# Designed miniproteins, single chains, continued (5), part 38

Each design is a single chain, and the fold is of that chain. pLDDT is the mean over its residues in the fold that is shown.

## One batch from the design tools (miniprotein)

Design m17387
Fold by ESMFold2-Fast:
Structure m17387 (fold): chain A 97 residues (1-97)
Amino acid sequence: KKLEADILAAFAYMAAEIARRIAEKSENEETAKKLLEVAELLRKAAEAIEAGNFKEAVELLRKAAEVAEKIKEDPETGKELAELARTLAKNVEELAK
């Protein structure tokens, strides 16, 4: 179970870094701002998973998905990040059992 938590935290950190890199390449300021917010929420979720604060991690991941879905200028990236965040949230909920 600790290994599962470590793996889920690693995935959240990787997703945060990817979102940050996409933000740096974005020419749309609103899209870049939302991607940076998603990156920060994913990073905080990873930290919460590492700390064993699984309920907090789930809430942060769900919020990341909500922000990602509001990315109108790059809706495919937003949709993919939202699905990733929701998948991570479901796995963190199972880990808490």
Scores: mean pLDDT 85

Design m17388
Fold by ESMFold2-Fast:
Structure m17388 (fold): chain A 75 residues (1-75)
Amino acid sequence: VKDYILSETERRVAIALTFGPKTARQLAEMLGLSQSTVSRALNRLKEKGLVEKRGNRYVIKDLKLLSEVLNNTEK
């Protein structure tokens, strides 16, 4: 529907994953969010091809693509 936009929760989850593979529980603890909120963000990020689930942990699937998505800095 909209152009390429991440919610604040999706950005926070994605950034946390750049520090290494994490479970939804670990992400919730790190970010002070509910596991349901984190799971929704993870599902959205998977749909965008940014993260993938390996066993019980989530990993950045494409770090270069993630960098482009997070590029809302004033270039």
Scores: mean pLDDT 75

Design m17389
Fold by ESMFold2-Fast:
Structure m17389 (fold): chain A 56 residues (1-56)
Amino acid sequence: MAENELTPEQAREVGRALAAAGLSPEQARERLAALGLEGTPQGEAALAGHREALAA
């Protein structure tokens, strides 16, 4: 997107990157909370991306 707001696709990629870094689901949630994304659609997309990467 033209704006610097996280798209659902970019949020999913963030989640995949957290999984690649070896973060657990708990650590991923903590990182997203620190970024102000907890409880947002972007945070949910990132957690989905993290889960997908672990399942792959």
Scores: mean pLDDT 76

Design m17390
Fold by ESMFold2-Fast:
Order: C-alpha cells, then sequence, then structure tokens
Structure m17390 (fold): chain A 60 residues (1-60)
C-alpha cells in the first residue's frame, strides 16, 4: 500500500531524528541544552508511536 509505504518512511524519519537528538543530549555538557534535546527526542519518539499505531490499523 502506498499509504503504508509513506507511513513507514515517516516512521524511519522520526526514529532517525529521535536518535540524533538523544545522541546530541548524551554529548552535551550544558544541563539546559541537554534537557531541551531530551525533550525533542521524546517528542519524536511519541510521534513514532502514533505512526506505528496507524500502520497497524492499515495492515488489518
Amino acid sequence: SEEIEKLREELDRLHKKAGEYDKQAEASTDPEERMELIGKAAGYTAQAILVITKIKELEK
């Protein structure tokens, strides 16, 4: 399905962004910057969970 294909691409994008921000947070020595980066990573992870749910619904 083209719809599922687009959602899988979005999922990959969101996972890559979450991983990038997590890695940046681990490398950061500034507590304020670290908290902001953790928040961004968590936001992308939450969006990824919603996309997984949509894919699961479409695969029925």
Scores: mean pLDDT 86

Design m17391
Fold by ESMFold2-Fast:
Structure m17391 (fold): chain A 58 residues (1-58)
Amino acid sequence: SAAEDAAVAAGRAAAQAHSDLSTEEQKLVAAKAALEAAKALGNEEVAEKAEYLIEALE
């Protein structure tokens, strides 16, 4: 589905960001990508954890 394809793309983007990045700003970008992937998958637990991480990094 389009949502599943979007989730896979977001997951790949998050993994790529995590691999290439190690600063606080870079972790924030990865966390935001993970939040989008979690929302696309309907994974509320992961989405909540990503939101807490984003808030802590901002």
Scores: mean pLDDT 69

Design m17392
Fold by ESMFold2-Fast:
Structure m17392 (fold): chain A 60 residues (1-60)
Amino acid sequence: KKEEIRKLAEELGLSQEEIDTLIRLFDAVEKKNVDEANELVSRLLEKGLGEKAQEIFDKL
């Protein structure tokens, strides 16, 4: 599923750094690492990527 996240993020025009952040968020959620997931969500929201991140996760 990480490859699917990468593909969807590339289709939405995200940078490599933004794609890496989304994959790290997916890993944190899968491992139930709440602290790491919250930090990564905060970074995505600061960059205005919250809606795009939600769209990607909804398609998984």
Scores: mean pLDDT 78

Design m17393
Fold by ESMFold2-Fast:
Structure m17393 (fold): chain A 69 residues (1-69)
Amino acid sequence: MSGDSLNSNMGDSNSVYSTVMHSMDSMYDVYMNTGDPMYYTMYMSMSDGGTDVSGHMSDMNTNMNDVYS
């Protein structure tokens, strides 16, 4: 009911977004398996779109509280 923006335009955006998500998830998975902080840094850089790790320290505390809360 009342469907207007529920369909169409899913190929392009979903394809790109899925690829980015998969790459990020892959880096995080490698970090979890190897414990190498380099992969975690790469994952954070991809997620943030930058190299500012200091900001992530404060944000991670908030994320942990939200996830575990």
Scores: mean pLDDT 56

Design m17394
Fold by ESMFold2-Fast:
Structure m17394 (fold): chain A 71 residues (1-71)
Amino acid sequence: GKEKLEEIKELVKEAVEATRAGDVEKSRELWEKAEKLTEEIKKTGSEEDAKEAQEIVDKGAEEMRAIQAEQ
């Protein structure tokens, strides 16, 4: 099951979109959820899944920082 990886992808996507909309509280809540799932994968998943989860989070963080720097 790649179910948790897909959930992280959706949460990060929604957090980035919330950041673009200026909804800081929603972006923070979605991001915290994504980070929690990423930590769970790191503890219980494969090394491959952990790496993919971290790459999703890192890419999302870069996108959110770029958006915030323009606001």
Scores: mean pLDDT 81

Design m17395
Fold by ESMFold2-Fast:
Structure m17395 (fold): chain A 64 residues (1-64)
Amino acid sequence: SEEAREAFLYAFELYSKTDLTPAQLYAEVKARFPEVFADADPDDIAGLLRKLFEESGLEEVDLS
């Protein structure tokens, strides 16, 4: 839970400070927090990232 939260905040930080694509952001978060992805469904993590992007107002970004 705490590691998942850190992964989420890290993704948001990268998203806010870099011009990385969603796929690159996902790869960076996975590389930084491999334990989060060890037990988590990749689709669930992708869903969390999609929600984060949507909350940031990026409706033009197709995360699929």
Scores: mean pLDDT 63

Design m17396
Fold by ESMFold2-Fast:
Structure m17396 (fold): chain A 67 residues (1-67)
Amino acid sequence: GARAALAERNARRAGQSAITGSIVLGLGPGTLTVTVKDDIGIATVQTGSGTIVARADADGTRTGRLL
């Protein structure tokens, strides 16, 4: 129902914010782009100095790495 859909959207938004806030505090010069894939919840953060890849599974678990 509508409540379940809103809860999922809020959880995904919180996951994206947590990934950015927990992994990246200061980045070098460059463009920061955040991309999220829907099915398996992959978030990718790119800069001119590097790439950060984080994955959030549908059950809300998350893994990430700094490249």
Scores: mean pLDDT 43

Design m17397
Fold by ESMFold2-Fast:
Structure m17397 (fold): chain A 73 residues (1-73)
Amino acid sequence: EEEEKEKKIKEIGDEAMVSTLVARGYDEETARKAVESPEVAEELRKRDPAGWENAQAAGKVMEELAKEAYEKE
């Protein structure tokens, strides 16, 4: 149960990061690889540190909101 909720929260955060990167002009496939692969994430962080920080911030905010929604229920 908790394991399933944590997985869904992470997926929500990951999708927020992907959406943020796509909005910045990255291809969806590239954005998903950056979220899934630490090597691609590090490379993107070096090329576009502001974009990567914005994506991480969006992901974290969405994960926190999702967690609060589950707790409030």
Scores: mean pLDDT 79

Design m17398
Fold by ESMFold2-Fast:
Structure m17398 (fold): chain A 55 residues (1-55)
Amino acid sequence: SGMDVVIEYMVREGASLENILKVVTELADARNLSEEEKKELLERAKKMYEEYQKK
């Protein structure tokens, strides 16, 4: 369900932050999301990555 599941899966699989942000950007662009929505998703992805790393 949605972008959050993709982000969580990539984080759990040990993907780099750079790779996660690349995939999220590609998916956001494919879905024609606004710049505001894209920025929100990228910030959310960074936060989920940081929280999972416990740092």
Scores: mean pLDDT 80

Design m17399
Fold by ESMFold2-Fast:
Order: structure tokens, then sequence, then C-alpha cells
Structure m17399 (fold): chain A 79 residues (1-79)
């Protein structure tokens, strides 16, 4: 479940990147915000299910990805 959510988040972030490159900033921002939401959900699930260092590090990486996506959305919204 967490892995599937992270994969969907990554796909949405990639769609956002393509839209941003095309100058479709509003659409890019929507994709980035949705990606951030999925990354956060994946990170929370992983953090609840795993007490291993690898699991915690993956959850942290997903939170960082979510922050990055939110930042990308804000930059796109300012265009």
Amino acid sequence: KAEELAEKGSELANEGDKLYAEGKYKEAAEKYRKAAELYKEAAEILLKESESREGILRAVALYISAIGAEFSAELAEKK
C-alpha cells in the first residue's frame, strides 16, 4: 500500500514536471500538490508499520519528496 502510493506520487510529480516545462503552471501545481499528499500518506503508513532503520529512512525520504512537491507547487502558482 505505502509503496503503491509512493509510486503514484512519483508519477504525478513527473506529470507536474512535464506540465511545468510546457508552461502549464496551474495544472503543474495541481499535480505537485496531489503528489505531495500521496507522498505524505505513504510516509505515514510506512512509519506506522516499520520500526527498522531502512523503513524510517524511506519514510523520511518520502516526507522530503512531499516537501519538494509542495515547494514546486508554490513556485508554479506564483507564475
Scores: mean pLDDT 83

Design m17400
Fold by ESMFold2-Fast:
Structure m17400 (fold): chain A 66 residues (1-66)
Amino acid sequence: TKVIVTNLKSAAGATGVALLAIGEGGTAEVSGGVPSTVIAEVPSEEAAERVAKAGEAAGGEAKIIK
């Protein structure tokens, strides 16, 4: 399941979201400067929801692609 988190205004926030996706057994790519985008791919929809919530908590906007 793919999760795109946009408008992340700190490198720490982008890194935290990416590391959470990797911890869920997925992959993550951080693209752009500030604001950054994290594109994550995770093995379950429940993992995608956790990554999306972390992205929103970091001040980003999250979208789950099913």
Scores: mean pLDDT 80

Design m17401
Fold by ESMFold2-Fast:
Structure m17401 (fold): chain A 65 residues (1-65)
Amino acid sequence: MAEELEKLLKQAHELAEKYGFEVVKSLGRHVEVLVKEKSPDAEKKAEQLRNELYKLGAGATIKWE
């Protein structure tokens, strides 16, 4: 249902924001996350975010500026 997808995307945005990142695109259950700062810490956080999104049932692509 559309409501289920909307909830999933809202949770994905909320998780990304918690890590200091932005969801810039979504396609179904897949989200594209933009990371503006290239650092080892940002890379670790992006990996953790991807794992959390996977547990939520969402796929994620990490895009570096």
Scores: mean pLDDT 78

Design m17402
Fold by ESMFold2-Fast:
Structure m17402 (fold): chain A 61 residues (1-61)
Amino acid sequence: MSRLEQYLLTLSPEELREFRDKFLAYLDELIASETDPRVRASLERIRARLEARVEEIIAQL
């Protein structure tokens, strides 16, 4: 089990949403500061996957 997944499972649904919003904002800052289009595209994919995974965990609570 991943460390991140273990941590997320200790949070309430409200805390999980707040964590998601903060983490997505962090990734958005990284994307905005990235000058390499390939790396930026990879970060955007990571962002989308993280968003989907957090929604999946919330749906199980």
Scores: mean pLDDT 76

Design m17403
Fold by ESMFold2-Fast:
Structure m17403 (fold): chain A 84 residues (1-84)
Amino acid sequence: MLLSEKFKKEFEKVFKAVDKDKDGKLTNEEFVEALKLLSGYTDDLDPNNKEQLYEAFGLVLVKLGEKKTPKLNEEEKKEFEKYL
């Protein structure tokens, strides 16, 4: 599994915090907000800019100690797309 239990736990925790409807459904906007909070991304994160979403996701992995750079490989991008 490319994403650790640590990543999933932190993501779920932040997802619960940004879930506006409290219904357990994640909108693209709520997902982007969760990524922004987890990554500490301070710039405008465009939900339609796939490169920015990959960068933010890579930063989450770096913060969790899963990788040393925010650059994603193809397998990491595929795992990330499961959350979109």
Scores: mean pLDDT 67

Design m17404
Fold by ESMFold2-Fast:
Structure m17404 (fold): chain A 82 residues (1-82)
Amino acid sequence: KEELIEKAHELIKEGEELFEKEDYDKAIEKYKEALELAKKAGDLLLQSIAYAGLSKVYEKKGDLEKAEYYFKLSKEYLKKAL
């Protein structure tokens, strides 16, 4: 579980770096990979963070429907983590 959490954090960081470089499609890939590892680890806070990253990227791509979808999931999982 610790290995999955560590790798998920690394993938989130990679996603953030790709987002800053405006490589939105690769940023989405990294956040989705982080999300799958966070799900396997049962880490609700990491799932919330990955969903927030996806929301931000889709907003920048102009996909407001997906941005809102992932934003809602980020908030739901943050609430579950508390």
Scores: mean pLDDT 87

Design m17405
Fold by ESMFold2-Fast:
Structure m17405 (fold): chain A 68 residues (1-68)
Amino acid sequence: GPLPTEPVPSEEDLEKYPEDDFRYLLAKVILLFKKGVSHGEFAEIVRLVREGKLDEAYKKLQEAEKKI
């Protein structure tokens, strides 16, 4: 089935991990996507997290949040 083998980050992860943790960043971008962040901004932030560019991901996430 289409179930992920790794745990999917959720809103609960925002309270468990520091702001520079990849799980926090992924949970936060999912929340922002639900609030109206574009598919392009979402994909870019996820890409940066996957590449380990957490500082760049955090900055891009803050920019996306200011647009909504």
Scores: mean pLDDT 72

Design m17406
Fold by ESMFold2-Fast:
Structure m17406 (fold): chain A 85 residues (1-85)
Amino acid sequence: EEERREEERRRREEEKRREAEEEGERLKLKRKGEEDPEKYKEELEKIKEEEEKNKERVEKRREVFEEASETVKLILEIVKKLAES
């Protein structure tokens, strides 16, 4: 279905945009690391932690959306069955 396919493509594009932004931030931090290697290590660790949290958040949002979609389908099927009965 095209509507669902468009939604999937939009999500992939958003993910790609976010990855590009994260790479840009990493490059900025790497440049700052030339002046202070210890500070760079601390910032890199913080970025990795944030990246992991963001990944978990995005995955959870996706799961919630999928569960909600399945629940709506089940409700519609039950209503249809009751109307036919």
Scores: mean pLDDT 72

Design m17407
Fold by ESMFold2-Fast:
Structure m17407 (fold): chain A 65 residues (1-65)
Amino acid sequence: PTEEERKKLAEELKKEHADVVESVKVFLDERGRLQVLVKFKPSASDAEAEAAAQAAAERARELQA
């Protein structure tokens, strides 16, 4: 994925999960694999964090394919 595509994914994930997500970073590791790092708000429940993390993983998989 391009830098533009990674920025767009990070912006969309933060917008879709604004209530539970503090920040999102989308980057390529040393092997060129897409990684998503999500920092959750302290007020987020485990269930909310898991749901947002799953959504982020699904979006990253689609972008990587």
Scores: mean pLDDT 78

Design m17408
Fold by ESMFold2-Fast:
Structure m17408 (fold): chain A 118 residues (1-118)
Amino acid sequence: SITLTESGGGTVAEGGSLTLTSKFTGDLSLVFQVAWWRQKPGEPKQFVASLDLLTGETSYAPEVAGRATISVDLAASTATLNLSNLKKEDTATYYAEAVTLAPVGEVHTGQGVQVTVV
């Protein structure tokens, strides 16, 4: 019932900045957390950032701490991830994720957007 569509990927120079956006559709009153994950070829899926919509608390992976900002605009039904000082290691497919209250802990994941750092 909830879908996420990511945009804002592409090829970016090392040291540059990038903003990824995920557009939500469906009943957002059930969403209590939004997160961003990334998947590199040959590696496990890795946590990037999260925002708890009930408390406003954010969490960032050590690899992106100080370089990443997560935000959610519920009126626009969007989540964004801003990444600065991009490294070649940031090359991955990035996914937004929404976690619901009912059923509790149900996870909805977007299709992903490719980021390539050159």
Scores: mean pLDDT 85

Design m17409
Fold by ESMFold2-Fast:
Structure m17409 (fold): chain A 84 residues (1-84)
Amino acid sequence: VGLAVVVFELEAEEFIKRGDVSEERIKQLKESFLGIARYELLHLAGLPEEEVDAEIQRIENGETPEGKRVKEIIDKMKKALEEK
């Protein structure tokens, strides 16, 4: 999941820098993040599917440090969108 957060942060910063922030872009980046996070939990951490689904839910709810960080990045992107 840590790698998914780093990729999400880097992509979010690049889109903010380019001024290419939209609700659709935020949604696409979030979906990409969830896909990478799921891959890491299944293949790098070796968790079973049911535990992966529970962990993804906790991340989406901001119950983990990684989920809180992703929420902070989404909030930053939303602010950049509102300022344009």
Scores: mean pLDDT 77

Design m17410
Fold by ESMFold2-Fast:
Structure m17410 (fold): chain A 61 residues (1-61)
Amino acid sequence: SVRQTLQRALDSIADSFDVELSPQERQQLLDQGLQLVQQGASLGDAALEMSRKIREIKEQR
């Protein structure tokens, strides 16, 4: 499913940046990625947006 693909992408991106996402942050990023895909964005576009937001989270810590 799209949700499972985005979930795996999110986990891989967070791991590669060495960022531990809270359950709330993880859920928000997944919901935003799903919304983008439902609005016609590609899975790649959604993954890039998730990557950008994870970098922002890392910079704030």
Scores: mean pLDDT 83

Design m17411
Fold by ESMFold2-Fast:
Structure m17411 (fold): chain A 58 residues (1-58)
Amino acid sequence: MSEEEIALYAEIGLAETRDLSPEEAERIVRKALIDAGVPEEEARRLAREVAEQVARER
């Protein structure tokens, strides 16, 4: 999966997890990215960014 596809995954995570807590959103997105073959460090970084966006919406 390209870096652009990874960024799209983070955006999808925001849309699908908007009714979840930031911690739950981070956990779900990180797992999905790792399952898709994204390196652990990149998955962690993107999941953290998604969690920060979710926190801003609360």
Scores: mean pLDDT 68

Design m17412
Fold by ESMFold2-Fast:
Structure m17412 (fold): chain A 55 residues (1-55)
Amino acid sequence: KAVTSDGKTGEVTGAKPGEKGVIIEVNGKKYLVTDSGKVGEVTGDLTNMAEAVVE
């Protein structure tokens, strides 16, 4: 589960709990790009370019 700095939450695939990153939107799909360079697809009403933490 990803939690953004503005308090929004969504499901994330391919990221581990405790990882941090930024939400990006590409072709109508949202992704979490982690500080470690991993990319996971996210679902939910997450803000583009928001900072996020994986719970």
Scores: mean pLDDT 78

Design m17414
Fold by ESMFold2-Fast:
Structure m17414 (fold): chain A 98 residues (1-98)
Amino acid sequence: GAQAAADARGAAEAARGAAERATVLAAAGAAIAAIGAAAGARLFGEGEAAARAEELALEAAREAAEGARAAAEGDREEAAREAEEAARKAEEAARAAA
């Protein structure tokens, strides 16, 4: 539905913000938002589209977690790279949820 698509776009925007700032909290927030958007799609969308959005949102969450780990270890370049991958997967989740 329209609300699920809007929520998914919000998650993608948050994920891009996380990539640009390369912050642990921003990357985690983007992943959580992507999972929420996928859950919304599941409640109101078609089954296959919702399942694909969920799959991509979980991938975004894994990349965000890897970025958080890299940041905690002081590897800012790796943290930025993982946050960027999380943003891409969150955007794919948004497209799948639409």
Scores: mean pLDDT 70

Design m17415
Fold by ESMFold2-Fast:
Structure m17415 (fold): chain A 77 residues (1-77)
Amino acid sequence: MSEKELEAEILLSLGRMYIEIGRKLAKQGKYEEAIESYRKAIELFREAIELGEGELKEEAERALEEAQELLREVEEA
């Protein structure tokens, strides 16, 4: 595993954690905080896409799409 691959995995994992935080905040009605968490996840997934290759890049791209959908849902709430 290269340093770039390891960094991409860390970024993807951190982004996924922010998605979980945002989900919990949204369930509590804390929509502004949920939006901030989803925006952080989006930034992390974009960085993971830049550094990742193959399956890791594809996972990051799917995670980015999911994060963007979650952000739209909360912005409409």
Scores: mean pLDDT 86

Design m17416
Fold by ESMFold2-Fast:
Structure m17416 (fold): chain A 67 residues (1-67)
Amino acid sequence: LSERQLKEAELALQQMRVAVAELSGVYTEADVEAARRAAELARELGDEELAEEFEARAREIEAALAA
């Protein structure tokens, strides 16, 4: 696997983790980290729209945990 392929695979795993947490309605600090990591990887891969989406998701999860 190339570095790009590894980043794409890691992004897919982080996306899946955030999706599962959202469907469960239960968030942890690890889910904030997953969303932030997904945003970072999306930006590194040139997908700014996806990066913005996951930055928003990370903020939503942080707000839910602070409530």
Scores: mean pLDDT 83

Design m17417
Fold by ESMFold2-Fast:
Structure m17417 (fold): chain A 58 residues (1-58)
Amino acid sequence: GAAAEAAEKQRLLDSARRALEQGLISEEELNEIERLVAAGDLETAARRLKELVVRKLS
């Protein structure tokens, strides 16, 4: 439902902003995630955030 979708969007944005604060992603990469979330492509946004974090830690 709309409430669950809004919660997932907020969770992804909070996670992406935390990753930026921790130096795990760039501001440009945060903007990419924010655009995907705004488009409603939550699965792609989540996958991209995970990929970026894993690549930085590897």
Scores: mean pLDDT 84

Design m17418
Fold by ESMFold2-Fast:
Structure m17418 (fold): chain A 62 residues (1-62)
Amino acid sequence: SAALEEQRERLLELAEELGRAWAEYNNADSYEIERLSERRVRVTARKGEEVFERVFEVPELK
């Protein structure tokens, strides 16, 4: 339904915001955020030669 789609989008947007905050907290020189699915985002952050990767997953809505 449209309401569930809106809730999924909102959760995914919050996951992206969390990913950005995580990269900033680690003082990354750059970061990339990629939506892997309706429930998962990948954040890849670089600091010099160091690369940090984390996947944030949102719960399945019922």
Scores: mean pLDDT 82

Design m17419
Fold by ESMFold2-Fast:
Structure m17419 (fold): chain A 103 residues (1-103)
Amino acid sequence: GKEYAEKAYKAAEEGGAEGAVNGARGANLGGTRASRELEGRGRVGAGVGGGVAGIGAGVGKVGGEEGGKAAAKGAEGGAYQAAIGGGDKAGEEAAKGAEEGAK
């Protein structure tokens, strides 16, 4: 989880302020929706999904608004899989969801 988030944040920083803002908005939206959806069931999963949405933070610069939207969708799916999949595979499933959404 963290490794992918760190790569995305680094890409956003190198891409400049606009990329960082768009990526952060997408990640925040995805994390917020995941938190609402998993309320009472996996607020911890929402945190993992938000971290993985960092993948989309870097990609969002390339895809603009479409990239940010994909990142938010991936974060929701990833957080849900993390909540229902259990600890050992939570990060892997969340990363896959966010990566699919970012493409």
Scores: mean pLDDT 47

Design m17420
Fold by ESMFold2-Fast:
Order: C-alpha cells, then sequence, then structure tokens
Structure m17420 (fold): chain A 61 residues (1-61)
C-alpha cells in the first residue's frame, strides 16, 4: 500500500516533470491544484507539500 506521503510525492513529481518539459502555465496550475487538493484530502499540511516538492526538485537537479 502506498502511503499518503508517497502518493503526494507522485503528484509532486508530475508537477516538476511538467515544469521541466516546458508545459503551459494553465497545465502547470492544473497539476498544482490537483496536488494541493489531494494533499488536503489526505490531511497533509501545505508545509509538508512544499518539503516534498523541494525533495523532488533537488533529486531532479
Amino acid sequence: HMSPRERVRALAEEVVAALQAGASTPEIVKKWKELVDFADELGIPLEEVHRILQEVIDAAA
């Protein structure tokens, strides 16, 4: 079973991949909203979402 943190990380990876691929602003905003809404549904605070995003960006660099 994938943990809530792992599921949020997978969505964060989609956002970072879209940014790296040069996706349009509306597409990036849509993915970002999906990430934030999903994290909120799982009770994951926005501060933790930011931490996960930083980890994904650092790993991709």
Scores: mean pLDDT 79

Design m17421
Fold by ESMFold2-Fast:
Structure m17421 (fold): chain A 78 residues (1-78)
Amino acid sequence: SNEEKARKYLEEGKKLFEEGRYEEALKKYGEAMSLAPGTEIEAEALKNLGKVLEKMGKTELAKYYYDKAEELFKKLGL
């Protein structure tokens, strides 16, 4: 399913982030969000996008994605 593919991209993105491969991690999180909009997977991808952007020194952009993740988690009752 698209959600199974999205979860795979989310996990690949996390691995790339741990390896310091930030641009590749951003791409994988973007793919995860596109495949599973409005889900916990999108919320996790948004949070992880924020973490990557924070490591890249893009603090204001990171805050934007953290806020979007928090809003989606709240909407989902999480």
Scores: mean pLDDT 88

Design m17422
Fold by ESMFold2-Fast:
Structure m17422 (fold): chain A 61 residues (1-61)
Amino acid sequence: SMEEFLEELDRRIEELEREIAELEEELKKNPDDEELRLELELLEGMRALLEGVKSWLEKNL
C-alpha cells in the first residue's frame, strides 16, 4: 500500500541520516580525506532524492 511504501521511505531516510551523521564525525577527525567527503556527498544526494520522492507522493495522493 501507499502507506507502507511511505513508512519504508521514512525508515530508509532515517537510516541514511544515521550513516551521514557517522561519516560527518569521521570526516571531522580526517578533514582532508577526499574519499570520506565523496561518500558523504553521495549519501546526502541519496537522502535528498528519497525526500523528493516522498514529497512528490504526498502531493499526489
Scores: mean pLDDT 86

Design m17423
Fold by ESMFold2-Fast:
Structure m17423 (fold): chain A 56 residues (1-56)
Amino acid sequence: SMEEVYRLAREAFDAVDAGDEKRVEEAIQKIKELNPQAGDAVRRYVEARRAERAAA
């Protein structure tokens, strides 16, 4: 469901902020099981967030 995808996406972003790479991958994998296209989108946003943090 979209609600579950949004919750898992929030967990992935929080995990990026915490530096917990394992939790990021687990959240993305769960999203891909629900909706592969959403999982790919969240991965791109996670990579963008990591790049922003590295550039700051």
Scores: mean pLDDT 82

Design m17424
Fold by ESMFold2-Fast:
Structure m17424 (fold): chain A 82 residues (1-82)
Amino acid sequence: MTLEAIAEAVQRFGDVVTEHRDASREEFLEALRRLAEEMPDPVARGILQETIERAEKEGLTLQEVSDRFVRELMAAYEEALA
């Protein structure tokens, strides 16, 4: 995973959050599933899919979903550098 791929994933995720800030939790999660299908980087896609699954199972808020996605992306990048 590259820094450019992380920036692209974060930007696309941020756009979905902005567009769905007043949407229901179900509508937001559906938008995230569509984003995951369109995500070109397989590592970022996998992280987004795991984040969606956790949000559904654990009832994560929009902020918790955002924090988790960014954290997991950064962790994957750091592992790739090691």
Scores: mean pLDDT 79

